# Ledger of designs, part 94: designed miniproteins, single chains

Each design is a single chain, and the fold is of that chain. pLDDT is the mean over its residues in the fold that is shown.

## One batch from the design tools (miniprotein)

Design m3476
Fold by ESMFold2-Fast:
Structure m3476 (fold): chain A 79 residues (1-79)
Amino acid sequence: MEKLKEEIEKLAKEAQEAWEAGDYEKAAELALEVARLALQLPGYELAAASALAAAGKSLLKLGKEEEAKELFAKAEALR
C-alpha cells in the first residue's frame, strides 16, 4: 500500500511537470495512470477524480474534446 501511495505522488508530480512543459500528451498519460492507481486505494476517490479532470484538461489542449468529456463525467461521478 505505501509503495502505491509513493508511486501516485511521483506520477502526479511528473504529470504536473509535463503540463508545465506543454507536453499535454505525456501529462494526460501520467494523469490517467494516477487515476488508475488511486482507484485501487480505498478512500482515494477524490484523488482519482482530480487526476481524471487533469487528464481531461490535457486532452482538451490536444483537441480531443469527446475523450475529455468522458473523463470529466467520470471525475464528477466519483464526487
Scores: mean pLDDT 83

Design m3477
Fold by ESMFold2-Fast:
Structure m3477 (fold): chain A 72 residues (1-72)
Amino acid sequence: DRLSRESEELSRRAGEISEEMEKFVKDSLERGKKSTPEEKKKLIEEAKEYKKRAGKEVEELARRSRELQESM
């Protein structure tokens, strides 16, 4: 079933983005430990913006996956 495969692919992509988001936040926090207070603040702000954008993309992929499941 093509719809099942497409739903699985969307779920896989959402998982990949979630993992990338977690890695980016973790790497930013680790760099922050060795940074000046100003650099640490910038890294935290960048991590928040990235997490917000990645979260929106994950939500969009989840919505599309649900729409495909409803079409089955």
Scores: mean pLDDT 76

Design m3478
Fold by ESMFold2-Fast:
Structure m3478 (fold): chain A 73 residues (1-73)
Amino acid sequence: MREVEELLERLRELEERARAAHEAGDYAAAAEALRRGAEVARELSELVDPEVFRAAAERAEALAARYAALAAA
C-alpha cells in the first residue's frame, strides 16, 4: 500500500497548506491547494474507500471554487 500511503500524506500536506493560506488571507493559494487536494482524493477514491474520498474531493472542489471567487473580489 505504498501508493495509498503516499497519496494520504500528500492529501494531509495539501489540507495543511489550504488551512495556512486561509489563515493568511491568501485565498488564491488556498484555492490551488484545495484543487490539488481534490485530485489526490479522486485518486484515493479509485484505490480505497471510494465513498469517503469521493465526498472529500467534492467538498474540496466546492471550497476551491469559493476561495477562487474570494481571490477575484
Scores: mean pLDDT 84

Design m3479
Fold by ESMFold2-Fast:
Structure m3479 (fold): chain A 58 residues (1-58)
Amino acid sequence: MELEEEVRKAWEEYDKAIKNKDFQKAAEYHRKMLEYLSKLYEKDPERAAEIVRELARR
């Protein structure tokens, strides 16, 4: 998957884990999301910020 898709997927898994009260899983996916997001920020910080705002708003 592309970095953007990895970030979106990690966010979805994180959100699901929070909904299911799987806080250990949530922490793991949160870390995964930050790693992918960090890589995306290095490539295109504006797009990274856009994706973060889009996901947070949903």
Scores: mean pLDDT 78

Design m3480
Fold by ESMFold2-Fast:
Formats: sequence, structure tokens, C-alpha cells
Structure m3480 (fold): chain A 64 residues (1-64)
Amino acid sequence: KIAELAPLLSDPDKAVRLEAVERLGEIGKDPANREAVRAALAPALSDPDPEVRAAAIRALGSLS
């Protein structure tokens, strides 16, 4: 669920943060979750790793 994945976006392990972005992107494909997923992904747009930021941009783009 979104509440379980959002803390993982602050994980020290880049692989964990990437997995959280991908899972949130999948959850966001359901219109009912779109707004909550958009809010949860916002911190990932400011991530220090450019790969995590790119993944967040792609996930947000998939929401519409």
C-alpha cells in the first residue's frame, strides 16, 4: 500500500528507493490511487540520484 511504500523513498539504499518508485507507479495506474501516488512520489523528484529522479518522472507521466 502507498503508506507502506512512501517511507522507502527515504531509504539509504538506492535500489530500495527505485523499487518504491516502481511499485508506486503501478499502484497509480488505478485512477482511484492517482492523487495519493502523485503526492507520495513528490520527494523522489528531488532525490540525489538522477536515476531515481528519472524513474519518478516516468511514473508521474504514466498517471496521465
Scores: mean pLDDT 80

Design m3481
Fold by ESMFold2-Fast:
Structure m3481 (fold): chain A 60 residues (1-60)
Amino acid sequence: MHPAVEALREELERRGVDSLSKDEAIKLLKEKFGAGEEALNALIEKGLLVEEGDLVSVAE
């Protein structure tokens, strides 16, 4: 699995939630990988993350 996707999955499990807001996901990517909104959008385009309005979850 992509390292950024794995980090998001671990954060979801840590919080006990199925999704994060896009802002929270972007913050996590910046803190762990130095990546911004462009990295989040790339993962969504690849089908590795699912975008539901303002929420983001990991694809199975």
Scores: mean pLDDT 80

Design m3482
Fold by ESMFold2-Fast:
Structure m3482 (fold): chain A 86 residues (1-86)
Amino acid sequence: EELPSEEEVEEAAEYARKLLEKLREEAEKVGVLEEVEPLLKKAEEHLKKAVEAAREGNLEEAVEHLKKAEEALKEAAEIVKEAKEK
């Protein structure tokens, strides 16, 4: 498995940040922003660390942080989905 480049990590982080903003907006509309806020903050922190690690040439660490950010966003998305459907 090939590690992504610094540019690819930054691009992935930017995409994830756009998803995070959209998810925050949806959470506010359905009244669960308070429940998802810790997960959104966790995702933001990991995205920041991923970009920092990539800039330092630590691409393996950058990938780990991207994965953790993605997992936090997925958990937040499930909460928003439950609020919309149920």
Scores: mean pLDDT 83

Design m3483
Fold by ESMFold2-Fast:
Structure m3483 (fold): chain A 66 residues (1-66)
Amino acid sequence: MEEERLAEEAIRRIREFGEKVEDPKFAAIATESMGLLEAARLRRQGLPEAARRVEEAAKELAEKLR
């Protein structure tokens, strides 16, 4: 449950970050990059399941922006 909450919060940040990128050409890559950074932080904290969810969600969000 704690990992789910942390993953959802990270996903929310990634989505909001992508929405702030005005250039659609960079919105997808910016969203994926933010997802990788958030996932790496979660893995360093010993939360690999949350990291995987964040990576998958970031890829889906980036795909919608393409």
Scores: mean pLDDT 79

Design m3484
Fold by ESMFold2-Fast:
Structure m3484 (fold): chain A 60 residues (1-60)
Amino acid sequence: SAKSREEQIQELKLKLAEALENNDLETAAKYLRELADLLKDVNPEEAKKAEELADYLLSV
């Protein structure tokens, strides 16, 4: 609640990168969905891409 939207997005991107580096696909998908929720009103195209990537990661 004390963090700006931009700060929350950057933090999620770092956590996503860490999850992907560790091959934790379930955690990566969780962060992608959280990122999509933050982006949906600001950048709906990027939000959709994040959702599609989350679905892809859970399909392998």
Scores: mean pLDDT 82

Design m3485
Fold by ESMFold2-Fast:
Structure m3485 (fold): chain A 85 residues (1-85)
Amino acid sequence: LDNLIQDVRHFHSLSPQDAINQIPNIKNQAQSVLPQDVSDDVVTMLDTMGQQLRDNIDDPVSAQSVIDVYSDMIISIINQVIRNQ
């Protein structure tokens, strides 16, 4: 779980294109370490983030906002799993 949180946190440091390229790795990691229901929610959020990043690839400010919002939401979900274990 700590590795997943760190990898999601790292999205804040990536370009929009690098963030898009990293999404499959984070999806695989989430599916490996999270309960099925939680991993399904995280995967859906990552897919939505990827689509919104593509839609905003020519707008760095909007793309960074997408990364910030979705990364924070995903970290919140993972932290809730840690708290409830």
Scores: mean pLDDT 84

Design m3486
Fold by ESMFold2-Fast:
Structure m3486 (fold): chain A 69 residues (1-69)
Amino acid sequence: KVLEEMKKIVEEGIENNNLDEASEKISELLQEVAKKEGSEAMEKLRDEVTLYYIEEGIKKGLNLVGPEA
């Protein structure tokens, strides 16, 4: 599922200190979801992956900002 793929991308991005590439890949997947499922499905998925990013970042000792910041 797309959410599981996004969670993996987030975890790898944090682990490798490569959040730029992780963000770009997630953005591409969100664009595909918006095209196939619509903007509401994309927003739901974005919210879930954002929560996962915050949770994993805290576990890794990162000081995180919101997805817009």
Scores: mean pLDDT 73

Design m3487
Fold by ESMFold2-Fast:
Order: structure tokens, then C-alpha cells, then sequence
Structure m3487 (fold): chain A 80 residues (1-80)
């Protein structure tokens, strides 16, 4: 195979991009839910949705790190 690292990098980039889109969609959804909760006067529910936005951001960061580590490990296995 030619340039296995480039293929692994491309796969990681694609998965990271897809994860980013999913995270952006979830963040947008939770922000809308928080806004609706505020319109109803439910500040506690709105706060919980804002916490979910932060959770999604952290999960995306963790997922990105995992994808990078998995790609690097596969590359190292190919060098053995």
C-alpha cells in the first residue's frame, strides 16, 4: 500500500469532521431547548441544557483525542 499514514490521517479527519457536525447539531438543539425553557420561566431546565452544551463540547474533544490516538496506534502497528 502506498502512503498508509495519509490514509489513516484522512480517515481520522473524516471521523473528526463527522463528530464535529454531530456535536454542532446537538449544541444547536440544546441551545434551542434552553431558550424554550427560559420562555416558559424554567431557569433550572435552561441551566441543565446549557450544561449539556458543555458536556457535548467535552465529549467532542475527548472523541477527537481518541480518534487521533487510534490512528497513531494503527500507524505504529503497520511499522512493525
Amino acid sequence: MVDLRAELVQQEEQERFKAGLQAAEQIEQYRRLAEEARKQGDEELARRYEEEVERVRQQFSDRTRELREKMEQKYLELLE
Scores: mean pLDDT 78

Design m3488
Fold by ESMFold2-Fast:
Structure m3488 (fold): chain A 79 residues (1-79)
Amino acid sequence: MDMEKIEKGAKEFGKEAKDKALSAGVPEDVADLIAENSANAFRLTATLKLKAGASIEEALKAGKEAGERVFQSGYEDVK
């Protein structure tokens, strides 16, 4: 189930993003927001790629790249 793989990937990415932000000294409420925004970018980008006919592997890669960009942007805004 491709959508289930995207959701699992987004949740795992969000958890890693939150852990990374917390380890960097970001307050928990802010870390939650950064993680959620990053996970949402992963979900949206991966889903759009799948709907455009990309493989699940390509979709997950694109989602991860989008999530990493949103995470970095959010982190830069709060440091």
Scores: mean pLDDT 84

Design m3489
Fold by ESMFold2-Fast:
Structure m3489 (fold): chain A 89 residues (1-89)
Amino acid sequence: MSIEELLEKLREALSRAAEGDQEAFETAVNIAKELAEKILEMSPEEADKAILRFGEIVREFADKLPQELRDALTEIFRETSEKLAEKAK
């Protein structure tokens, strides 16, 4: 699955989770983890673009999500950004 497809699936899952879909909660976390793994395998330039888009999606839905999901997504994003910064050195 491409980065673009994963980003779109993440947006769809977060939209459903914001409406109270419990299955979408687990789906969103799993997609975010898969997206993070793919970003870490990309070139630094492509990874920077992908992480920015990932962060934009998380911020777009942050205020609409349950605290637990927001915290999980923020942690995945933070860990991925930190690992990318380390790889760029």
Scores: mean pLDDT 81

Design m3490
Fold by ESMFold2-Fast:
Structure m3490 (fold): chain A 85 residues (1-85)
Amino acid sequence: MKEEEVEKMKELSRKLARELKESSGLEREILEGVFELLAAVAIVSSKSAGDPELAKAELEAMARAAEEEGDEEMAKLARELAEEV
C-alpha cells in the first residue's frame, strides 16, 4: 500500500528535522545527506508509480517539517525539489 509508505516517509522526515535542528558539524552534514536521500526516494518512488503529485505532497510535507523545526535551509531544499516534480 503506497499510502502506508507515504505516512512512514512523512513521520520519518519530521523526526529527522528535529534531529537536524539540534545537530552541528559532521553530524549535521550526515543528517542533511539523509534528508536529501529521503527526498530522492520520494521522487524515484513517484516516477515508478507514475504519480508526481504524490512526491510533490511528500516533499512539501518534508519542507513544512523542516520549517516547523526552524531549519530554513532544508525547508528550501525540499520546496525546490517539490517544484521540479
Scores: mean pLDDT 77

Design m3491
Fold by ESMFold2-Fast:
Structure m3491 (fold): chain A 101 residues (1-101)
Amino acid sequence: YEGSATVTVVAPKDGPLTVTVTADQPAFVIARLEVNGQPIAAAAGELEAGETLSATSRPVKKGDIVTLTVRVRSDQPATVTAELRDENGELLGTATAVARP
């Protein structure tokens, strides 16, 4: 089963961004961060239920358009949640991808 989700935010401050991805079931996940259409960070891997995968980007500039795309593939229905946070841990956006038949 496969699923994807995208969230777009405007960077409120200069600084690095962190993506944290969590799966509720065993799943293969890919998370990509883009700024103004250019890739700045990516993480991919197999997650067990409740495991997390993270990636930290280069510093962005205030006003940059940041897009987080998450893709999931699993042999069973699975929900993957990705959180995008700034350097102070403030949540900027969330993308939830659901792998379903």
Scores: mean pLDDT 85

Design m3492
Fold by ESMFold2-Fast:
Structure m3492 (fold): chain A 63 residues (1-63)
Amino acid sequence: MKATDVDAIIPVREENGKLYFEFAGKKYEVPEDIPLPAFAAIKGDEFVLVDPNLEVLTEPRPL
């Protein structure tokens, strides 16, 4: 399934072996088992992780 109707797409970054993204001034941790490159697709108060083709990698999670 593609995340095509979303509020934002934020790139996932790596620092010191931890994956994270930043949205609205907050830093969110991402599971280390997610392959890079990856993005956080934000819709409302939830996000999913997606690959470069916007294919959904995870279940929706609250922000």
Scores: mean pLDDT 76

Design m3493
Fold by ESMFold2-Fast:
Structure m3493 (fold): chain A 100 residues (1-100)
Amino acid sequence: MPIDEAEILLALGRMALAVGDYESAAKAYEEAIALDPNNAEAWLNLAKAYLKLGKYEEAAEYAEKALALDPNNKEAWEILAEAYEKLGKKEKAAEYRKKA
């Protein structure tokens, strides 16, 4: 199968995450989502990158989008819980951790 542009962007994002380049990872996943907004992996990894960048409100929003596409994704619940914990919303964070 030919490698499409979205698959290349997902691969670039994964490599950037692996080396701790969270800004480049976020950009790659944002571009991947522009091509395919129904890619739960792209939303999940965008949330993870934003969480590492300390952008907790955006991390929570993107994790919620990943969960809208795949509600059984335990990692998305964990990211959402961590983001809410960092925002000082400890009770809501505890609720989300129970779903992970």
Scores: mean pLDDT 84

Design m3494
Fold by ESMFold2-Fast:
Structure m3494 (fold): chain A 65 residues (1-65)
Amino acid sequence: MLEKAREALRALEEGDVEKAKELLEELIPYDPSGAQAAIEALEEGDVERAKEIVEGLVELAEMLS
Protein backbone atom coordinates (compact mmCIF):
# COMPACT_ATOMS: atom_id res chain seq x y z
CA MET A 1 0.00 0.00 0.00
CA LEU A 2 2.53 2.67 1.07
CA GLU A 3 4.68 2.18 -2.07
CA LYS A 4 1.65 2.58 -4.37
CA ALA A 5 0.50 5.68 -2.46
CA ARG A 6 3.98 7.20 -2.92
CA GLU A 7 3.94 6.29 -6.64
CA ALA A 8 0.52 7.95 -7.04
CA LEU A 9 1.78 11.13 -5.34
CA ARG A 10 4.87 11.16 -7.60
CA ALA A 11 2.70 10.72 -10.70
CA LEU A 12 0.55 13.71 -9.61
CA GLU A 13 3.69 15.81 -8.96
CA GLU A 14 4.91 14.94 -12.49
CA GLY A 15 1.49 15.78 -14.01
CA ASP A 16 0.75 12.18 -15.06
CA VAL A 17 -2.93 12.18 -14.13
CA GLU A 18 -3.70 8.93 -16.02
CA LYS A 19 -1.00 6.97 -14.15
CA ALA A 20 -2.10 8.50 -10.83
CA LYS A 21 -5.73 7.39 -11.44
CA GLU A 22 -4.60 3.81 -12.22
CA LEU A 23 -2.52 3.66 -9.01
CA LEU A 24 -5.39 5.13 -6.95
CA GLU A 25 -7.78 2.47 -8.33
CA GLU A 26 -5.36 -0.17 -6.98
CA LEU A 27 -5.51 1.57 -3.57
CA ILE A 28 -9.34 1.39 -3.30
CA PRO A 29 -9.26 -2.02 -1.46
CA TYR A 30 -6.92 -0.55 1.22
CA ASP A 31 -8.50 2.91 1.69
CA PRO A 32 -11.75 3.10 -0.31
CA SER A 33 -12.82 6.53 1.01
CA GLY A 34 -9.49 8.31 0.47
CA ALA A 35 -8.66 6.67 -2.88
CA GLN A 36 -12.17 7.29 -4.28
CA ALA A 37 -12.13 10.95 -3.14
CA ALA A 38 -8.77 11.49 -4.89
CA ILE A 39 -10.07 9.87 -8.11
CA GLU A 40 -13.20 12.07 -8.00
CA ALA A 41 -11.02 15.19 -7.57
CA LEU A 42 -8.99 14.17 -10.65
CA GLU A 43 -12.20 13.53 -12.65
CA GLU A 44 -13.27 17.12 -11.81
CA GLY A 45 -9.81 18.41 -12.87
CA ASP A 46 -8.78 19.38 -9.32
CA VAL A 47 -5.22 18.01 -9.29
CA GLU A 48 -4.21 20.10 -6.24
CA ARG A 49 -7.02 18.61 -4.11
CA ALA A 50 -6.11 15.11 -5.28
CA LYS A 51 -2.48 15.75 -4.25
CA GLU A 52 -3.61 16.87 -0.76
CA ILE A 53 -5.70 13.71 -0.32
CA VAL A 54 -2.88 11.42 -1.50
CA GLU A 55 -0.34 13.22 0.75
CA GLY A 56 -2.66 12.43 3.68
CA LEU A 57 -2.81 8.76 2.60
CA VAL A 58 1.01 8.56 2.46
CA GLU A 59 1.39 10.18 5.91
CA LEU A 60 -1.20 7.85 7.46
CA ALA A 61 0.42 4.76 5.88
CA GLU A 62 3.87 5.85 7.14
CA MET A 63 2.53 6.28 10.71
CA LEU A 64 1.03 2.76 10.62
CA SER A 65 4.20 1.14 9.23
Scores: mean pLDDT 80

Design m3495
Fold by ESMFold2-Fast:
Structure m3495 (fold): chain A 83 residues (1-83)
Amino acid sequence: MPNEKILKEVEELKKKGLSPFDTFKILVEKYITGKTSPGEALRLYQQILAALKEVYGDDFTDELQLKIGKYFTDYYLEKRNEY
């Protein structure tokens, strides 16, 4: 199930005219840092992804999900390597 707090933030960002990918970038940069454990980072990623699917519906395409997955992997590895 999507986290209610994350779901609300996705709804507010969509209301401001942000795309699913731009919304994802804002939330991942807000919630995930180099100090976030791999398990917690994956949990947060899955919750953001679920909220994006719920709020954006058909605008959240399979191609966009692949792009988001690559961005998340690259972002988290970069933040972890800052240790």
Scores: mean pLDDT 82

Design m3497
Fold by ESMFold2-Fast:
Structure m3497 (fold): chain A 90 residues (1-90)
Amino acid sequence: MSPAVRAAMEAAGRALTLARASGPAGPAVAATIAAGLGRIMEAMDTGAEEARAAAEEALRDIARAAATSPAAAELEALAREAVAHLLAAL
């Protein structure tokens, strides 16, 4: 496994754990993070442009899902970190 993919998995794991612990919308936020990262990985098989577009959409979806969470800012920061590490694996 590349160091970038490992770093992405670690950041994603932290985001998913925090999301599930952060209020009644936690499971929905965690599902949005997981789905977004999955779409980015699928897009990476197609090309760098598609991966970047998927990343922008995923981060927007995550921000929307987390907007009412008390941990919104930290969830967004961890999601951006995970996405940045995935894109570094391109």
Scores: mean pLDDT 83

Design m3498
Fold by ESMFold2-Fast:
Structure m3498 (fold): chain A 92 residues (1-92)
Amino acid sequence: VSELLKEALEELLELAKENPEIKVTLEGDELILEIPTDPEVQERVLEIAKKLKESGEVEVTFEGNVLTIKPNGDKEVTEFLREFGERLQEVA
């Protein structure tokens, strides 16, 4: 797991702690977040999504108000994302 992926996910965790309106669902190995329509929160999510894509370890889609993060098939990344998703659900 790269430092870029870790940094982007930690920023996402911080955003979720600050914005309890964010809803988190873990569906299999996919992490799904429902983002509030607040423009500042949406802009922050777009910046985080760019960093996640730059890591090359996850597939990221942000359409409407839904952010979806999926591992690229690497087992270590998949296990890390699942564990992270469980932590994220506890704070959102």
Scores: mean pLDDT 82

Design m3499
Fold by ESMFold2-Fast:
Structure m3499 (fold): chain A 61 residues (1-61)
Amino acid sequence: SLEERVLKVVEEMADSLGLSEEQKEELIEEVRKKLEESPDTVEALLELFQEFYNKLKELKS
């Protein structure tokens, strides 16, 4: 499903930046909730990816 693909990408991004297991679980749960709140909304998914990308950059900095 699209949800599974999105969650896999988020997990891979978290691993690449060295996030903890707890942080990864929290991010996955947040993404899952957002996808359920805004099903079939590509725009919402793109905004989510942008937010995660920015958050990951902050953690690296």
Scores: mean pLDDT 71

Design m3500
Fold by ESMFold2-Fast:
Structure m3500 (fold): chain A 63 residues (1-63)
Amino acid sequence: SSKVQALTDFIRHLYYDQGYSPEETARAAMLAAKALGLSKEQLIEAIKKALDKKTAEEVIKAI
């Protein structure tokens, strides 16, 4: 969905452009997902699409 893509782009920006830690990225992503009305499964999908496998695993552990 376009909302999952928007969340994916947001997560990518926070981690790679803004230098957020995995924990900071997880907190911001959870708030954004809630604001967008996305499920936990859609949040996890966005994280996996946004980040490399290792970093995605670290962010997912923080949610």
Scores: mean pLDDT 92

Design m3501
Fold by ESMFold2-Fast:
Structure m3501 (fold): chain A 69 residues (1-69)
Amino acid sequence: SMSEAKVTARGIVDSPTPEKAKQAAKNAVKQGFDPELLIKELEKLLKETKDEEKKKNAQAAIEAVKEAS
């Protein structure tokens, strides 16, 4: 669902490293989250955040979702 994808995307972006964000994103796709919804929510967070580390996590996660799809 959109609500679950939003919560999951926030958790991914809050990962301690980009590598952990990639792993969390791949796991979310394997758990059955819609890749398109995850990408949209991650892109929103990337646009909205001013934190450079969170931006790197969001970018890494978006690439990982695309690779897992």
Scores: mean pLDDT 84

Design m3502
Fold by ESMFold2-Fast:
Structure m3502 (fold): chain A 55 residues (1-55)
Amino acid sequence: SSLVEELAAQLKAETDPERIRALLEEVAALDPESQAALLGRLDAGLRSIVGMALR
């Protein structure tokens, strides 16, 4: 859960598209339960972007 919390915080704070892409790759490497937990911690806009990147 600490990794999920760290990734969620980084995604919320990061504004550079290239760094956001790198963070999305890290999220994609998580298990499905951790991915779902992360999505639940994001606002609607980020949740949409991350959710699409995971599919």
Scores: mean pLDDT 78

Design m3503
Fold by ESMFold2-Fast:
Parts: structure tokens; sequence; C-alpha cells
Structure m3503 (fold): chain A 100 residues (1-100)
């Protein structure tokens, strides 16, 4: 496999595991699942470029924001749960940069 694919997989796994630890603090299981999913998607989306850890962290936060907005619009999350998702995504992103 190409080095690029290996890096992408490593970044996705690292982002997911960090988000999983942060999500354990959330009261809502739905919010916790969304945080984990957003971290993996954000890391995957950013990793196709020569991305820094900060670029990946920003993508994790932006993906969580978009997914939370859509879930709120569809009535899948409450406004409080959407805020919990954004705070958790920001914490996970910060920890991802610190670990890189």
Amino acid sequence: MREEIDLVVDNINAAYEIAKEVAEKLKSERAAELVKFAAALGAWAAASLDATAEDIAEAMIETARRLAEEALKKGLLSEEEAEEVLEAAREAARRYVEAA
C-alpha cells in the first residue's frame, strides 16, 4: 500500500480513539456516537493533502459542527446535545494536536 494510505489510516484511528475517550464523558449516547463519527470523517477528509495535525483537528471540529447542525435540523439531537457534541469535538481536536 502507498505511504499516503497508511498515514490516512493512522490519522483516522488516532482521531477516533481520542474522540472515543472524550465521548465517554457525554451524557447522551447519540451525541457520543456523533463525536466519534465526526472525528473519523474529519481526519479522513483532511488527510488526502500534506495536512498538519492542526489541519486535521480543524477538520474534526468543522465536521462535528456540520453533522450537529444537520442532526439538530432533523430533530435527532436537542440544542443541548448539539452543544455537547461541539465542546467534545473541540476537546478531542485539542488532544489530537497535543498527541501529534
Scores: mean pLDDT 81

Design m3504
Fold by ESMFold2-Fast:
Structure m3504 (fold): chain A 94 residues (1-94)
Amino acid sequence: SSAEDALAALENLLKSAEAASQGNLSLAASYATAAGILGISSSRPVVTEATLRGLRALQEQIDNNRPEEAGKAVREAMLEHLERHDPALAELLR
């Protein structure tokens, strides 16, 4: 369902950030790929945009050699967008 794909996209992106923080970049890439696919399949533009913002935040922390900050950065990037456009979905991620 659209709602299940939406939640799964956001959860997979948080799992990607956690894997990156633990130094498992291969697992992080797998979760990030799943998040991207699920974000699109949700057919919710708000979720697709939140997922893209989270992916950009994740990549920025990895590129800056700060993978331990990835979880916080991803969560903040997604929540900033979701709080403005889908506050009920934002609340489920808290």
Scores: mean pLDDT 86

Design m3505
Fold by ESMFold2-Fast:
Structure m3505 (fold): chain A 80 residues (1-80)
Amino acid sequence: SAETQKKAQEILDELLQEARKVGEEYEQRLKAGEDEEKVKKETAEKGIELLKKAKSQMPKEDTELLAKLEAMIAETEAYL
C-alpha cells in the first residue's frame, strides 16, 4: 500500500541519515589518530545495529526490503 511504502521510505531515510553520521565519525576518529583496526570494527558494529533497528521497524508486508536488510546484516557480520 502507499502507506506501507511511505513508512518503509521514512525508515530507509532515517537509516541513511544515521549511517552518514557513523561514516563522518569514522573519518574524524581516523583523522584523530585512533587505532584503525579498532575504529573499523566499532564502525561495522554500529552499522549492523542500525540495520537491525531498520529491520525491526520495517513493515512486515515489505518482505523484499526485510530480506535485503537481513542479507546486508548477514554479509556485514561475515566480514567481522
Scores: mean pLDDT 84

Design m3506
Fold by ESMFold2-Fast:
Structure m3506 (fold): chain A 68 residues (1-68)
Amino acid sequence: SLEAEVKEGVAMIALAVLHRYDPEAHEQAAEALRALAAGDYAKAAELAAATGTPLGERAAELLRELAA
């Protein structure tokens, strides 16, 4: 569905930004991107939330909706 594709794309961009620009979130964002690539939305959401960043929290919200 288009809505799911948009949510996944937005979450992916948010995680890519954290991976590239936030040294403290770098490894958790990388793991979240790997989980997302594998289609594991629940794991990707947990890792995104674990970054402790507002951007990671937003990605986690979108990924939880995809996992539901």
Scores: mean pLDDT 87

Design m3507
Fold by ESMFold2-Fast:
Structure m3507 (fold): chain A 70 residues (1-70)
Amino acid sequence: LAEELGRLTRETLLAAGVPEEEAEFVARRVKQLAEEEGPEHAIQAGVNYLRYLGHEEAAEALERRARELL
């Protein structure tokens, strides 16, 4: 599940126009948090970080797609 969330995060962010370096950073962090604190917390942290960076569309897309897995 953690690996799947990492892949989903990366794909979603790239599709939303987030730069590859940022998308990979967020995806790696989401995967790590999913392993440490669980998938719901990981997605919430990723979404909050994307909103902080001003990637509102990417944050909404991630929330929507993650709901399909959780």
Scores: mean pLDDT 82

Design m3508
Fold by ESMFold2-Fast:
Structure m3508 (fold): chain A 74 residues (1-74)
Amino acid sequence: MEEELKKAIEEVKKAAEEALADVLAGKITPNEAVQRIVKHTMEIARKIKDPEAQTKVMKHGTEEASKVLKEALE
């Protein structure tokens, strides 16, 4: 259970890092990066059977998307 949650959070962070890199490289817009992070976070969360862990993953996805948007606009 803890390993699954840790892997899910790491995947969300990786998706956010890759999306930010694509924005900085001019490949996608900040809005497209947010959409990509949200979509990937939802796909990861759907695989988690524990509702509390699912909520934590979704919260991390929202926080990471917010950080990417702020960094891309600065």
Scores: mean pLDDT 80

Design m3509
Fold by ESMFold2-Fast:
Structure m3509 (fold): chain A 68 residues (1-68)
Amino acid sequence: DEAKKYYEKGLEAFEKGDYLEAIDYYEKALKINPEFEEAKKNKYLALGKHYELLDNKELAEEYFEKAK
């Protein structure tokens, strides 16, 4: 499954702290399968982590909430 392969690459990028790369892979998975709930949740987690690194606490919290 191509969507699952992109999702797994996103998880690998996330584990390395490459949150923008993780987001790109999760978006590729969602383009193939828009109902891929785990890819959607992990995309929001990666967005939250990205904004946390930029010290944008308000946006980070918003994305963490969307990941629930």
Scores: mean pLDDT 88

Design m3510
Fold by ESMFold2-Fast:
Structure m3510 (fold): chain A 60 residues (1-60)
Amino acid sequence: SQAEELKKQSEELRKQANELFKKSVEADKAGDTETAKKLQQQGTDLLKQATQLEKQAQQL
């Protein structure tokens, strides 16, 4: 169903966001603050997209 597809896409985006957050922590520990900040922002943006897809799926 469309709802299941949206849920699947949302879960994949959350997985990608978590990977970006892990890379952000690694970059920060390496002293690369600019890369860490950029990765953190990218992860946050993916979580926002995932939340929107979850809301769409719940309405179906």
Scores: mean pLDDT 87

Design m3511
Fold by ESMFold2-Fast:
Structure m3511 (fold): chain A 58 residues (1-58)
Amino acid sequence: MSAEELRAEAEADERLSRELLEKAKEAEAAGDLRSAAVYYAAAGIAYAGAQFNRELAA
């Protein structure tokens, strides 16, 4: 995988992480703590993947 491809994947994962954090906050505000926990976990995984890909691209 090229450095450009790794950066593109990192940017996609960063966008996904932001979207999942927004969904987590909405679920938390609605009192759906179970869904909020799932979205927070998924956001963290996406963010970690993005950071890893950025390090590989460097």
Scores: mean pLDDT 84

Design m3512
Fold by ESMFold2-Fast:
Order: C-alpha cells, then sequence, then structure tokens
Structure m3512 (fold): chain A 105 residues (1-105)
C-alpha cells in the first residue's frame, strides 16, 4: 500500500509541474481525494465504522473518482497530462479497494 501511495504522489507531482492550469487543478483534486481515502482508513481503523458507514463512504469515494475522471476527459487536452491523470485514477481506484478490504476485516 505504501508503494501505491508513493506512485500516486509522484503522478500528482508531475501534473502540478504542467503548464496547463486544468492539469494542475486535476492534480489538486486528486490530492484531496487521496487525503480523504487516507483519512477514511485512519478513522475506520481507530474508531470502528459500521458496515453501512463503510459502504456509504466507499460509494462517495467512487462517485468522486468518476467525477474527476470525467473532468480529465473533458478538460485536459495534452495527451501526456491526460495519460498521467488517468493512471492516477486507476491507482486511486485500487487504493480504495485495498482500504475497503482492510477496514472490513
Amino acid sequence: MDELIEKIDKLIEELLKSPDPEARKIALELEELLSFILMFENIATTHGLTEEEIERIKESLYKRLEEIEEEIEEKVKDPEDKKIALEAIELLRKLIELVVEKVLK
């Protein structure tokens, strides 16, 4: 999981270096989502969320991921920035799956 987070952070850092303000905006939105996923893991492991609460948060995270993916497709025009942003989306999706699996145990 730590290696996955490091890969996501590097992709976000690459987008933040882009001359495209839309790519940089996407980088900030991806960073906010990453922070929210990590906060969810911490709260679930320290406070013990119910299965219903975990499911609601999971649905909210996937909805936000889908919204960012749609924004990338619509607003990011540079093919390399788009590729980096979509790779970050795939890794964030995998991170959500790993966190949900961990907190349901």
Scores: mean pLDDT 86

